Designed miniproteins, single chains. Designs and how they scored, part 98

Each design is a single chain, and the fold is of that chain. pLDDT is the mean over its residues in the fold that is shown.

## One batch from the design tools (miniprotein)

Design m3397
Fold by ESMFold2-Fast:
Structure m3397 (fold): chain A 78 residues (1-78)
Amino acid sequence: GMEELREALGEEKVKKLEEAVKNKDWAAVEELVKEYLQTVHGLSAEEADKLIEAWRNRTEEVEAEVQPLVDALEERAA
């Protein structure tokens, strides 16, 4: 959840992520989500890139994993 995101990225990077979501800067959001996936889920850079690409394309494969994080970020940005 958001607590894991703060612990993994640190407060400053979480603020950057919130600002990127608020500004709809999805390139910056993808970069920070990639760092989160690598740090918390232990994914390689390639695996994180594939998950972000699949989420971008709205595939069923990653919606259950990525969408709750995106939803939590959207709620904080609103």
Scores: mean pLDDT 68

Design m3398
Fold by ESMFold2-Fast:
Structure m3398 (fold): chain A 118 residues (1-118)
Amino acid sequence: SARDAARNAVIAAETAARLFQEAAEYMKNGDYEKAVELGRLAADVAETASRYAQKAMEAGLPGADEAVRHFREAAEYMRKAIEAAKNGDPEKAVEYFQKGAEHMRRASELARRALEAA
């Protein structure tokens, strides 16, 4: 159902936000391999959340389109974070992981609001 899709989007978004924050912490501590690994997992979870939000949007839940946008922004920042890490720019990688987490939290908030309005 549209409600189940929205609930799954919220859970996935909250998980992705946590993984982005953990990736940033490992990056700050110099564990670049673990940071990249967690970043890739966060991207996969973010893509899953985006697909659930897309299903909620197709079912006519208001605000789901804005949530999809924030999920896509989070995935973009994660991709930038991994590239910054590979290029030896840990400060920029941390910044991008944190921005990804912010977009994930916003997406989760919007998905939860859409669920409450339905």
Scores: mean pLDDT 81

Design m3399
Fold by ESMFold2-Fast:
Structure m3399 (fold): chain A 107 residues (1-107)
Amino acid sequence: SAQSRALMLELGEALAEAAREEPPEEVATAAEIFVRMVAALASAADAERIARLAEEAVRAARAGDREEAARLLREAGELAAEALADVAPEAIQAALTAAARAVEAAR
């Protein structure tokens, strides 16, 4: 849906902003939550592609390259918008909440 695409694009922009403003480990946590949510809802191929972009973004953030991290997270959000276009917004929100709880419990 247009709403699911908009939600993913907004999330990608929020992650890009976090990459510019937040410590690298907070960016890594947010990216892990995002990747887990995508893995729950997307095809394996789309989930792997998005996970690789997020991994590259976290690597860039830890290297101090905040603009590259932001660019990669925006690209990951754009791919997620296409991959999750047919997923209901409520399912995306539920998966995001579950991913956040799982990541918090592991740290």
Scores: mean pLDDT 88

Design m3400
Fold by ESMFold2-Fast:
Structure m3400 (fold): chain A 79 residues (1-79)
Amino acid sequence: SVDEAVREAVREAEEEFSKLPEKLRKAISEAVARKPLEDVTPEEIAELAGVSKGAASKALKRYREIAERSSRRIAEALE
């Protein structure tokens, strides 16, 4: 079922994202709720989370990887 495949992809993405520190998860969630992910910068996440630019950059890169994997799995299920 396509619905089951989508649900599983979302669940796995949420589980992976939950492994990031709470402050970084909150900052990323707030940023992506207000603008496209491509427009979100490590500097913005660092300021929102109160962390170093390096930590923010690593977290944002991880989030992009999770989002790309989830999108690919959903797209493959729809083919």
Scores: mean pLDDT 81

Design m3401
Fold by ESMFold2-Fast:
Structure m3401 (fold): chain A 66 residues (1-66)
Amino acid sequence: MPSVQEIIDKFLEKLKQRGIVPTPEELEQARDIARFLHKQRFSEAQIDRVIDDFIKVLEEQQKKRA
């Protein structure tokens, strides 16, 4: 089971690959999600799906701000 920091690091790496720059508020949301997933003991596969879904939301939000 990945640590909270490992979940955050995976999230940040995927954001860099997609060219998405998160706002401070979006980074806090990512940390809250990472803490929740760790506390609930989600599997690695479930964690990856949640990260991918959240990145899609952030990509759409960033397009609206551009």
Scores: mean pLDDT 79

Design m3402
Fold by ESMFold2-Fast:
Structure m3402 (fold): chain A 91 residues (1-91)
Amino acid sequence: MDEKIEELVEEIVRAVMEKEGLGLSEDPQVVENGRLLLKMGILAYEGRYEEARELLEEMLKRYGNELFDEKKMEELLEFLAKEVEELLKLK
């Protein structure tokens, strides 16, 4: 499970950054947060919503002090969930 999720995260992150030209690549902390949100998106897509929420809570606990706005988290989650859905529909 973990290996498969990590592999899918890397594949999606690379595809998204390549096609969308995300400015997030300028900040490694934002990129790492993006990976965590993508993992949550994959869990949610698989119907594992409680695990996705738990991961979100751990992320807030770790990164919630500064530079990480709730609006940015919501935007990233929605964006990544859409990318996960599109990728999984094709593959």
Scores: mean pLDDT 61

Design m3403
Fold by ESMFold2-Fast:
Structure m3403 (fold): chain A 75 residues (1-75)
Amino acid sequence: SKYEEALEKVKKLIDEMNKIIDEATERLKQTSDEEERVKIAQEAMDKINKVNAEIEKILKTLSEDERKRIMEEVA
């Protein structure tokens, strides 16, 4: 169904976002150079923003009730 496909895609995007956060966190723990730290944080934020935009695009194709259900499912 449209809902099941959207739910699966949103879950995969959340997993992708968590991976981006985890990888950036590990790189930051091992990086003492301030310029490199800023680049790591900025790259992670840019990637997270793109993932969030994709999630929003998917949610906008659904009814208000379906959006609420997905948000509760992934919380």
Scores: mean pLDDT 87

Design m3404
Fold by ESMFold2-Fast:
Structure m3404 (fold): chain A 84 residues (1-84)
Amino acid sequence: MELVEETARAVREALLAAGVPEEEAEKKAEQVGELVREAYEKYGELAAEAARYGALAYLYRAKGDEEKAEEYREKAAKLYEELE
């Protein structure tokens, strides 16, 4: 639970810092929080971590940090492959 809320808050703050409007940032943060919660409840902590890395990849891409975005995308992809 705490992990979901902390992730959603971090996503919202990062999107706001990147210039995304507050209402859009809140909506995206809620969507990411739901994704992480669903992964945690269905597949456990490993799946939640994969979802979190995916969210971080999206955030860094939104900020224009393509290198960090790709790094987190690869981390998420590896964990998703292990969950198959």
Scores: mean pLDDT 74

Design m3405
Fold by ESMFold2-Fast:
Structure m3405 (fold): chain A 85 residues (1-85)
Amino acid sequence: SKQELLDKVYEIANEFARHLKELSPELARKISQGIELAIKGIKENDKSLLEEAIKLFQEVYEESKNPKVKEAAQELIAILQEAIS
């Protein structure tokens, strides 16, 4: 359901928030933008917004040196990919 997907996005957003102060401003901005796009995409059933969010989290995964941030990004990518299938 949409609510289950939103709940998962909020859980992962909280995980990112725990590490946000340890990240560059650029990574923090990408995470925030990606979360906003993911929430909006789920609520509006907008696949283009979900695809943009996935791309941002893929960049976060590649650019981050923090293993927990990488794990959170990868988990969110998987959730969003399921949402567009």
Scores: mean pLDDT 88

Design m3406
Fold by ESMFold2-Fast:
Structure m3406 (fold): chain A 78 residues (1-78)
Amino acid sequence: SLEEKVKELLAELQEIAARLVALHNAGRISQAEFDALGARLQEAGELLKEALETGDMEKLEEARRLVEEIRAEVEALE
């Protein structure tokens, strides 16, 4: 279901956010990079909310791509 897919992507965002916080606490990432990636995580969350509210599958797909991009960037910083 749409709700299940949104829940899955929200769980991924939470995992990415935790990794980002860990990198920042370890001094592995700048404040500017932390803020920029945090803002993009927020954007992905808003897209997921809109997808759930409107049933717009294109917004769900956009959110999924953004989550994948942020994950790859965070993994590259590890």
Scores: mean pLDDT 87

Design m3407
Fold by ESMFold2-Fast:
Structure m3407 (fold): chain A 97 residues (1-97)
Amino acid sequence: SKTVEYLKKAKEAVEKGDLEKALEYLKKALEEEKNEDVREAIKLIIKRLEEGAEREDIIREIEELIIIIEKDEEKRKELLEERERLAEEAEKNGFVL
């Protein structure tokens, strides 16, 4: 969620033409992120922005990355809720000993 917050701030900075602020927020997103694939995607966006890629392309790339992260977070939340439910069901049924 912190990664997504910083990516949204980076996108807003790019939309405003504040490329220095955009780079700052992208680097903060990278510091918060533990998933290596997402980290690699953020690094590629930073590189493209530093190399003078079109503003619209950078905005699109950030938006696509946010969608991927949010879908993964939702799926992870569902898995955690299922584990909690299974743990409660096991406790309710009693370990038959």
Scores: mean pLDDT 80

Design m3408
Fold by ESMFold2-Fast:
Structure m3408 (fold): chain A 91 residues (1-91)
Amino acid sequence: SLNLTATYVGSSIQVTASAQGDEKERIITALQTKDLPVKVSVSEPGDGEKIAVTTVPSTEAVSAVGVLAREENGKLIIVEEKTLQLSPWLP
């Protein structure tokens, strides 16, 4: 199963997506920001634990999407997707 987490690292938010998978599977994270381009990270190929990490300034963070995708015939098929809201909420 896909895990998507966020933590504060100084003035930045670090988003981590992780899952177990085979060599045909990839994890992709995309971080939506207020005024910056979408920041994307992709896990390395290989069997076992896959991790993709993306960091942005906390003031710019809006949301994160993590995707576990399987490669078939040059296309990525989405196996699992998770979304996490990063925008500050006020009480």
Scores: mean pLDDT 79

Design m3409
Fold by ESMFold2-Fast:
Order: structure tokens, then sequence, then C-alpha cells
Structure m3409 (fold): chain A 62 residues (1-62)
């Protein structure tokens, strides 16, 4: 399993404003449920801040 790949895809989805897909990819990439990380990514994407969503996910795992 590639946590980094899942989180990267989540960030990319957030960047194009697909909040639902961003949250789902982040959830799968993390592997153990930190729904707060997925929720933050989804919210940032919904608000048009895809870069913040991607950066937030990256900071959360490293």
Amino acid sequence: MSEGEGLEKGGAAAMKGDAAAAGEYARQGIGSGTPEHAALAARAGKEGNGSLAAGGLARSVG
C-alpha cells in the first residue's frame, strides 16, 4: 500500500475542487482513520483552496 500516493491523489482532487474525491483519497491513503485530515482536505477543496488542502495533507503525514 502506498499512503503517499493516496494522499497525493487526494491533494490533486482537492486542487481541482472535487472535495468528495479528495476526502475519499485522503482517507484511503492514510490507512488508519484520521477523518479530521480528510475533512480538512475536503473543506479546503470545496472552498477553492486546493493548494491548502494538499499542503494540509502533506503536513499531517510528515
Scores: mean pLDDT 55

Design m3410
Fold by ESMFold2-Fast:
Structure m3410 (fold): chain A 83 residues (1-83)
Amino acid sequence: NADITDEKIKEIAEKNPDLKELDLSGATNVTDAAFPYIVTMLPKLEKLDLSGATNVGPSALRIIESGKEYLKNLKELDLSGAA
């Protein structure tokens, strides 16, 4: 939630490469800098919830879009209130 930072996302991705769901709803301290880790390190990710992650901007969307080849299993992306 709000206490999750870009550094914590990197740690989660390093420890949990088989993660299928990442709930970052209300994670106001997460920025676009977390997204290279999400895209490159979580190839089995099926759901990404960024609802209310108000510091996630258009650069994160570009990283997700350019990284679609790595996020082949992503079925649900919630960006409500993030931009």
Scores: mean pLDDT 78

Design m3411
Fold by ESMFold2-Fast:
Structure m3411 (fold): chain A 71 residues (1-71)
Amino acid sequence: KADEIEEKGIEELREAAEKGESEEKLAELVRKYAKELKKVLDTDDPAAAVKYTALVLRLIGEMEQLLLERK
């Protein structure tokens, strides 16, 4: 299920940020989970393509928020 992959991606992003991992490491996690989402969503279907885009943008947004919270 795509929503489960999204949730796991967000959890791993939060864990990596808490460990003080680099921006590059967080970007690698976003790329990893975007790839996993593409495997389960048929992007030839317009509805699935929209969902894929929304979920990837959410991963990017979470990464950006975590980076902004660093002091």
Scores: mean pLDDT 80

Design m3412
Fold by ESMFold2-Fast:
Structure m3412 (fold): chain A 92 residues (1-92)
Amino acid sequence: DPLAAALDAAADARIAAGEDPEEVDVIREAGRLALQGRYLEASRLLTEKLGKPYLVHLDDAGNPQILELPEDSKEEDIRRAIEAMLENERRR
């Protein structure tokens, strides 16, 4: 899978640049979930592991993207954001 290979290469480059390998591994796993269309699970994984709300989605090129949400965001807010993203993609 070219996208999964690109995700692994990007993670390896981040580790080589001096980022925390454990944090990069969590980001890589969230990216893999996003590539499978499992955006809620990817967002939940980062939120639980990094201790604050994140939205994980794919950009127009199919690359995993991480967006930090406001501190008071709940899982319902993450779900609504994912639904809005998928609705925009469907209307395209």
Scores: mean pLDDT 73

Design m3413
Fold by ESMFold2-Fast:
Structure m3413 (fold): chain A 88 residues (1-88)
Amino acid sequence: MDEEIKKLLEEARKAIEAGDFETALEKLKEVVKKLKPEWKEEEQEVAALSMMLGHLVALGNPEAEAKGEAAEPYIENKDYKGAAEVLR
């Protein structure tokens, strides 16, 4: 499981760096689903978006932090499509 989770996280990271946020979200949703299968799908999607946002902030890029702040209202409203659009 740890190896599979790490593989999914690496794939998500590469997708984020490439600007492929749809692929990144799919990989992060799989990670959340494997780690927290008891959560509702909506909560899993919000968690995946939060992980993507955290990764962008962790890159130490002020532009990424600004995008994260712009995406916050969408994440709060569980609008994952809107959040993904903003994070592109």
Scores: mean pLDDT 74

Design m3414
Fold by ESMFold2-Fast:
Structure m3414 (fold): chain A 100 residues (1-100)
Amino acid sequence: SVEEALEKLEDIVDRLEAGVLHLRLTGGSLAAAKALVEAAIAEIEKIEALTPELQELKDNLIADLRAAIAQSRSVDELLERVTAISRQYKAKIDELKKKA
């Protein structure tokens, strides 16, 4: 269902933000943090796009996460970008959940 797909997207984003934060706090590498973002993108790609709005949400989220990987030179920069993406997409997910 659309609701289940949105819940899965929210869970993936939450786990990603927590994982990058954990690496930041424990002195993890940028490569390890980027690998977490790549794993999240792979999970997002597996979610079935049941509506055009869900497809657009997935495409934009994947693009923003790929940009975060490309532009980040430190775990701090990647965490800042992932946190901003998380906040932005959780708001969009919440809006779509209210319509589902």
Scores: mean pLDDT 89

Design m3415
Fold by ESMFold2-Fast:
Structure m3415 (fold): chain A 67 residues (1-67)
Amino acid sequence: KLTPLQRRILIDYLREKYGLSEEEAQKVLDILDNTDDEEKIIETLKREFGLSEEEARDVILTYRGLR
């Protein structure tokens, strides 16, 4: 699990870079906390949050780099 500070950094990153709302960014973090299946994460981020495959992969990489 990310620390509260790391979660804040990632929420701000998602909002700034990908135009997600605060609530959308929080839901993305909850998905990343609860699944390690990269392809499932990518498909969920594309379907529910409108990210491209490249954007979804960048989100996964950023999250994994923090933990």
Scores: mean pLDDT 83

Design m3416
Fold by ESMFold2-Fast:
Structure m3416 (fold): chain A 89 residues (1-89)
Amino acid sequence: EEKKKKEIEKLKKEKLELEVERGLLGIERGILLIEKKNLEKNLESLNEEEKKKAEKELEEIEKRLKELDEKIEELDKKIKELEEKIKEL
């Protein structure tokens, strides 16, 4: 059963790499949520030029958050699939 142990080790390494990637994306998502909240809080105190700039920044943040959410969901699915494969071995 040495072959089974090697396969488990390989899957565990792949899972760890995906978990690290997911963690980094989660940190980026957290930072963007803080930036979004700060921009939204300040919107009422801004002049028209500053509002236009803040609205563009909010659109960019919202687009990136959507991309991050999609990537995190795909990574979570892959991690779950690897966990199931490890359990079946």
Scores: mean pLDDT 86

Design m3417
Fold by ESMFold2-Fast:
Structure m3417 (fold): chain A 85 residues (1-85)
Amino acid sequence: SFEEKLKELLELAEKLREALKAGDEEKVKEYEEKMKELFLSLSEDELIEALRALVEWALRQGDGETAARIAEIYLEVLKEKAAAA
């Protein structure tokens, strides 16, 4: 369900934030790839809702770096979806 995917995305966003703070480039890449796969599995409406929730969550943490990284992953997903259409 979308709710289950959104919870998984929020958990991945938290792990991504921790990896970014630690400077763990391998973990950053792992969590970005997992987040990208989940975003690719979402409908257009679900993708917009998930992006909003994740960015708002990151900004509430005071974490503009994680918010920006999530937005970059979203942009990559949009490019892939456009290429597949």
Scores: mean pLDDT 85

Design m3418
Fold by ESMFold2-Fast:
Structure m3418 (fold): chain A 80 residues (1-80)
Amino acid sequence: SMYEELIEYFEELSEILIEKMKIAKKTLSEEEFEKLIKEAIERLDEYLKDLFEKYPNMPEELKEKVKQLVEDTKKKIKEI
């Protein structure tokens, strides 16, 4: 379904984001990296909000999956 394709696309973008954050940690100062983490988290929250506003009729099970994916992504970014 279109919703499943959107979730798969988000999963791929999430993995790319995590890898970019790992690279950034090696090249940026601690202060610059902390700022980048905050910006990434804000972007993820905005994406989630926009997605649910655009697709209000998305099945609850898929909404929960997207919410969990966002939370898992935030956790992985914070643990870098």
Scores: mean pLDDT 84

Design m3419
Fold by ESMFold2-Fast:
Structure m3419 (fold): chain A 70 residues (1-70)
Amino acid sequence: SEEEILKLFLKYDTNGDGYLDKEEFIRFMKEEFGLSEEEANKLFQKYDTDGNGKLDFKEFSKLVKELREK
């Protein structure tokens, strides 16, 4: 599961900076979970704990684990 989450993160980290920006994250949520742009925006705000407008791997991993736990 962690290996699969890492592969997803690397797939959507298109600039290779170790973060998913809001645009990359919205694309991920739409393609992998079928969520709307509005739903993806709400999740991004919830999990952007650093408030820097990007999700690091720790924040991303928590989000994916919580979504898959359901």
Scores: mean pLDDT 77

Design m3420
Fold by ESMFold2-Fast:
Structure m3420 (fold): chain A 115 residues (1-115)
Amino acid sequence: MKEKIIKFFTNYFGIPEEDATKLADMLLNPEKYSDEEIRKLIERLLKEYPTFRSFIQFVGNLVGEDDIVEGAMQLVRKVPGGLRRAAVNLLRDAIRHDGADADEINALIEALTGK
């Protein structure tokens, strides 16, 4: 699972392997990290990686979440609701329309939903 999530972050968002590994660990084991540590990484990734920023911003816009950092924090913390549902739907759409790797995306969906 973790390796597939890292590959998704590197291949789809262009996030370097070191940062993708840290983000994947935060997503799978959020209890190991403080909100400040997660927020610090998210703020940097949103600033440096336009595809990642665009994904989070688009998901947030679908559910009226104007704070892009808060939206990303809710996804990493696996908060149930409209934001997580919108992210999952967009990821499923990427499998159907963008030719993205289904195994990598399904691993990320499983991590986001806690299944």
Scores: mean pLDDT 79

Design m3421
Fold by ESMFold2-Fast:
Structure m3421 (fold): chain A 122 residues (1-122)
Amino acid sequence: SMEENKKRLENADRVDEHVSELASKLKDEKVRKAVLAINMRVTTEAALSVSELLDPETVENLRALREKFEKEYEELAETLSEEQQELLEELDEAVRKAAFSTDPKEVEENLKRVEELIEELN
């Protein structure tokens, strides 16, 4: 429904703000940039999942951002350890589950998992 789609956009924005704040605690600049790239790509994908609510220009801009941050993450990941890459893949899944969910409990549980993974990456 239109109301559910609006909640998804609001949740994607909230996830973006929260993950960005958590990422600010990371000491390693490359790891921080990788987390921010994952966050931007995933939250942009969540917004695109309700593209019917968005004008065509906004949709094109979001697609460009998704591609930009996907490329940035791939380039950064090649410079990181295998352990860091595995933690970042788990973080991608947690951010995705949070951003695409309209269930407040699922969002909270996955954001807590993101916080735990960021502590492990630090």
Scores: mean pLDDT 86

Design m3422
Fold by ESMFold2-Fast:
Structure m3422 (fold): chain A 89 residues (1-89)
Amino acid sequence: MSMKKKIEEIKEEALKLTDEMIDIRDELKNTKDEEKRKELSRKLKELADKLITLIQSLPSLELQRELAEELGKRMRERGIDEDLFLPLL
């Protein structure tokens, strides 16, 4: 029970981070200013690092893979190739 709740919370946070990363990437594609591009890239890296930490907090490789597949599906549903941020393993 307790572990299932933690896994659901991690999945919810990971999906939220993925949505934020997609939004920033879309903004980055439309941004021509070099300084703003650097700022957005830094924020993307920060969110990616946080996402990796969340995935790695799961106690098994099976759970980590399931989450990665769920995130990849979300990215594809929003028109983004998962290869850009999350290599599916």
Scores: mean pLDDT 76

Design m3423
Fold by ESMFold2-Fast:
Structure m3423 (fold): chain A 73 residues (1-73)
Amino acid sequence: AVELKKVTVKVKVTGEDTLEEMIEKMLKGGEEALKKSKGPTKVGVEVEVAPSASSGDAMEAAMKANEEMEKKL
């Protein structure tokens, strides 16, 4: 089996972020992970949700960001 290296970028969302800002942060994290990938690599974004952030909004933002990332691949 070909061993795929994982590239991950950490993104922090807070209660001061709107849903759109959370999506943008996650997309920027994904783009940075893609830039750091060399050859056949799995790209991931680790999202840290601050206690002040809405967990529902953060989850929705993550789903939307993932969908947009899949469209770019």
Scores: mean pLDDT 69

Design m3424
Fold by ESMFold2-Fast:
Structure m3424 (fold): chain A 100 residues (1-100)
Amino acid sequence: SKEELLEEAVRLAREFRDLAAAYAKTLDPAQRADLEYRVTLLETAVRELRENPDASPEEIRALLAKMEAVAAELRARHPDLPAEAVAVLDRLLEIVRELA
């Protein structure tokens, strides 16, 4: 159901945050701040989806496009991001596509 997909998106966003936070401990302060900022953008998008369950397919696709742009920046700016974190992020984007 849409509710189950939204709950899965929230769970994956939290899992990604926790993995990213663990990785952030290995980074200098500037790289850590950049990573934390981009993680916050993803969490904000997922929160917007959760708080607006009646969002139109067009609104969900717009949020997905923003999340995909953030994910691309994360890969470009943090190429050493652990494979497990990248896999969780990719799964999050797949779930959001199913909501669209």
Scores: mean pLDDT 89

Design m3425
Fold by ESMFold2-Fast:
Structure m3425 (fold): chain A 55 residues (1-55)
Amino acid sequence: SELVELSKTKPDIEILAYAMGMSVETLNKMLSGNVPDLLLTRARQLLRSQGINIV
């Protein structure tokens, strides 16, 4: 899948941003503020289903 290919060459933060449909800059701003844990949990679950594990 495209996510698996990205995981070979891109840092975890960029892959997570791609899975969430946003820019890395937007995701970094959300992580430093009011992002709901549920949204991040769903993105991590999606990545894990593709064999990508982000802490």
Scores: mean pLDDT 64

Design m3426
Fold by ESMFold2-Fast:
Structure m3426 (fold): chain A 98 residues (1-98)
Amino acid sequence: SEIEEIIKKAIEIIESDEKFEELLEKKLKMTKEQIKEIKEKLTEEEWEQLRVAGALSEAALKALELGYEEVARKLAEIYNKALDGTPKEEIIKELKEI
């Protein structure tokens, strides 16, 4: 289903530095140099949090674009939990429950 594909892509970005960098290049039109500069200024934990937040926001916007308003709302709730410091493993678990 389209919902399963949205969730799968979100999890792939959360688990993959390369997939997140591809997202930044494609959707935000960032250069490789800009991505490198941001990555070098952040801790590993801060970069992971940015990756989780970015994956969830992209998923929520895609769900909304396709008319899945309830899924978009659930993704926004999970996004807020990620910002509040919920661990990556728990975020992935909650995504799989959608």
Scores: mean pLDDT 87

Design m3427
Fold by ESMFold2-Fast:
Parts: C-alpha cells; structure tokens; sequence
Structure m3427 (fold): chain A 80 residues (1-80)
C-alpha cells in the first residue's frame, strides 16, 4: 500500500532523528564527565563547573524531551 510505504518512510526518518539526538546527548554526557575530571584535578573553579554543568544538563533535558516526542510520533504512526 502507498500509505503503508509512506508511514514506513516517515518512521525511518524519525528513527534517524532519534539517532542524531542520542549521539548529541552522548557527546554532552562526555562533556559533563570532562567537567567532573577538571573539577577533581583543580583545573576549573567550582563556580565555573556549576555554571557549565547546569548549561549541559539543561541542553540534555531539552534533547531528551524532543527524543520522547519523536517516540510518541512513531507510536501514533504505528497505530495508523
């Protein structure tokens, strides 16, 4: 069915967007790990650590929400 093919293609596109979000979240988590290392090594101030970590956490939260909404879209498409 042309409709089934269109749904399949849209789901594949959404899955690729999720993969890109997962990669970016992993990169941001690695940046947090580096901030944790720098703080332990005395390479950054506690104030700079807290500010940068907060920014990274907020970015991860936004990407996680976007990822959740894409999964909801996939589930709705599967019901069609």
Amino acid sequence: SPEEKKIKEEIEKLKKEIEELDKRIEELQAEIAELDRKLAAGEISREEYLEKRRELIFEIAGLTLKRMLLYVKIEELKKS
Scores: mean pLDDT 91

Design m3428
Fold by ESMFold2-Fast:
Structure m3428 (fold): chain A 79 residues (1-79)
Amino acid sequence: LEEAARAFSEAALAGDVAAVRAAGERILKLVPEEFRAEVREAIDRTVAALEAGDAAATMEATQRLLELVREAQRYQEER
């Protein structure tokens, strides 16, 4: 999960939409089902921001995804 999240962040910084989607799919497979809808939304927002050339929105969506990854990891550890 950490490796997939890192790949996502690096792809977003590079402006590589295909790499963002690939890393996003890996994250979706690794997070608990309860988090998948929110993770998918964050991925979609990151892709839309990149396609629009909006660096601020891209960073915001990427940060939201990283927060969701941390919450998902904590959720798995606490149950």
Scores: mean pLDDT 80

Design m3429
Fold by ESMFold2-Fast:
Structure m3429 (fold): chain A 118 residues (1-118)
Amino acid sequence: MKRVLIVDDDQDYAEALAAELRARGYDVTVLGSAEGARALLDAGARYDAVIVDAAVPGGDGRDLIAYIRARLPDAKIVLVTGDPALREAALAAGADDVLLKPIPVAELAARVEELLAA
């Protein structure tokens, strides 16, 4: 079973996304902060995909992307942002894709599945 980490402080959206991914057969962890994500990764937690909201408390998401890539070299990383200007920097930091808000949870889940199949 593949594991997905969601880092998003929008609880309603994150819970809906987690439910969609679990319905698709993934094991899902939800965290509301960059600090929480760093602590899990430092403890040796492994994920096949990580979804990062650019507006999470504790950073702009880009530093978190680089942190995740350093600890999980094979994981698929998606940044979700309302700012299209973040795309180039996020990809340079190690993101596999950048998706623009607003995005339905079903579309985001489908994109994560697509990346994991590649």
Scores: mean pLDDT 86

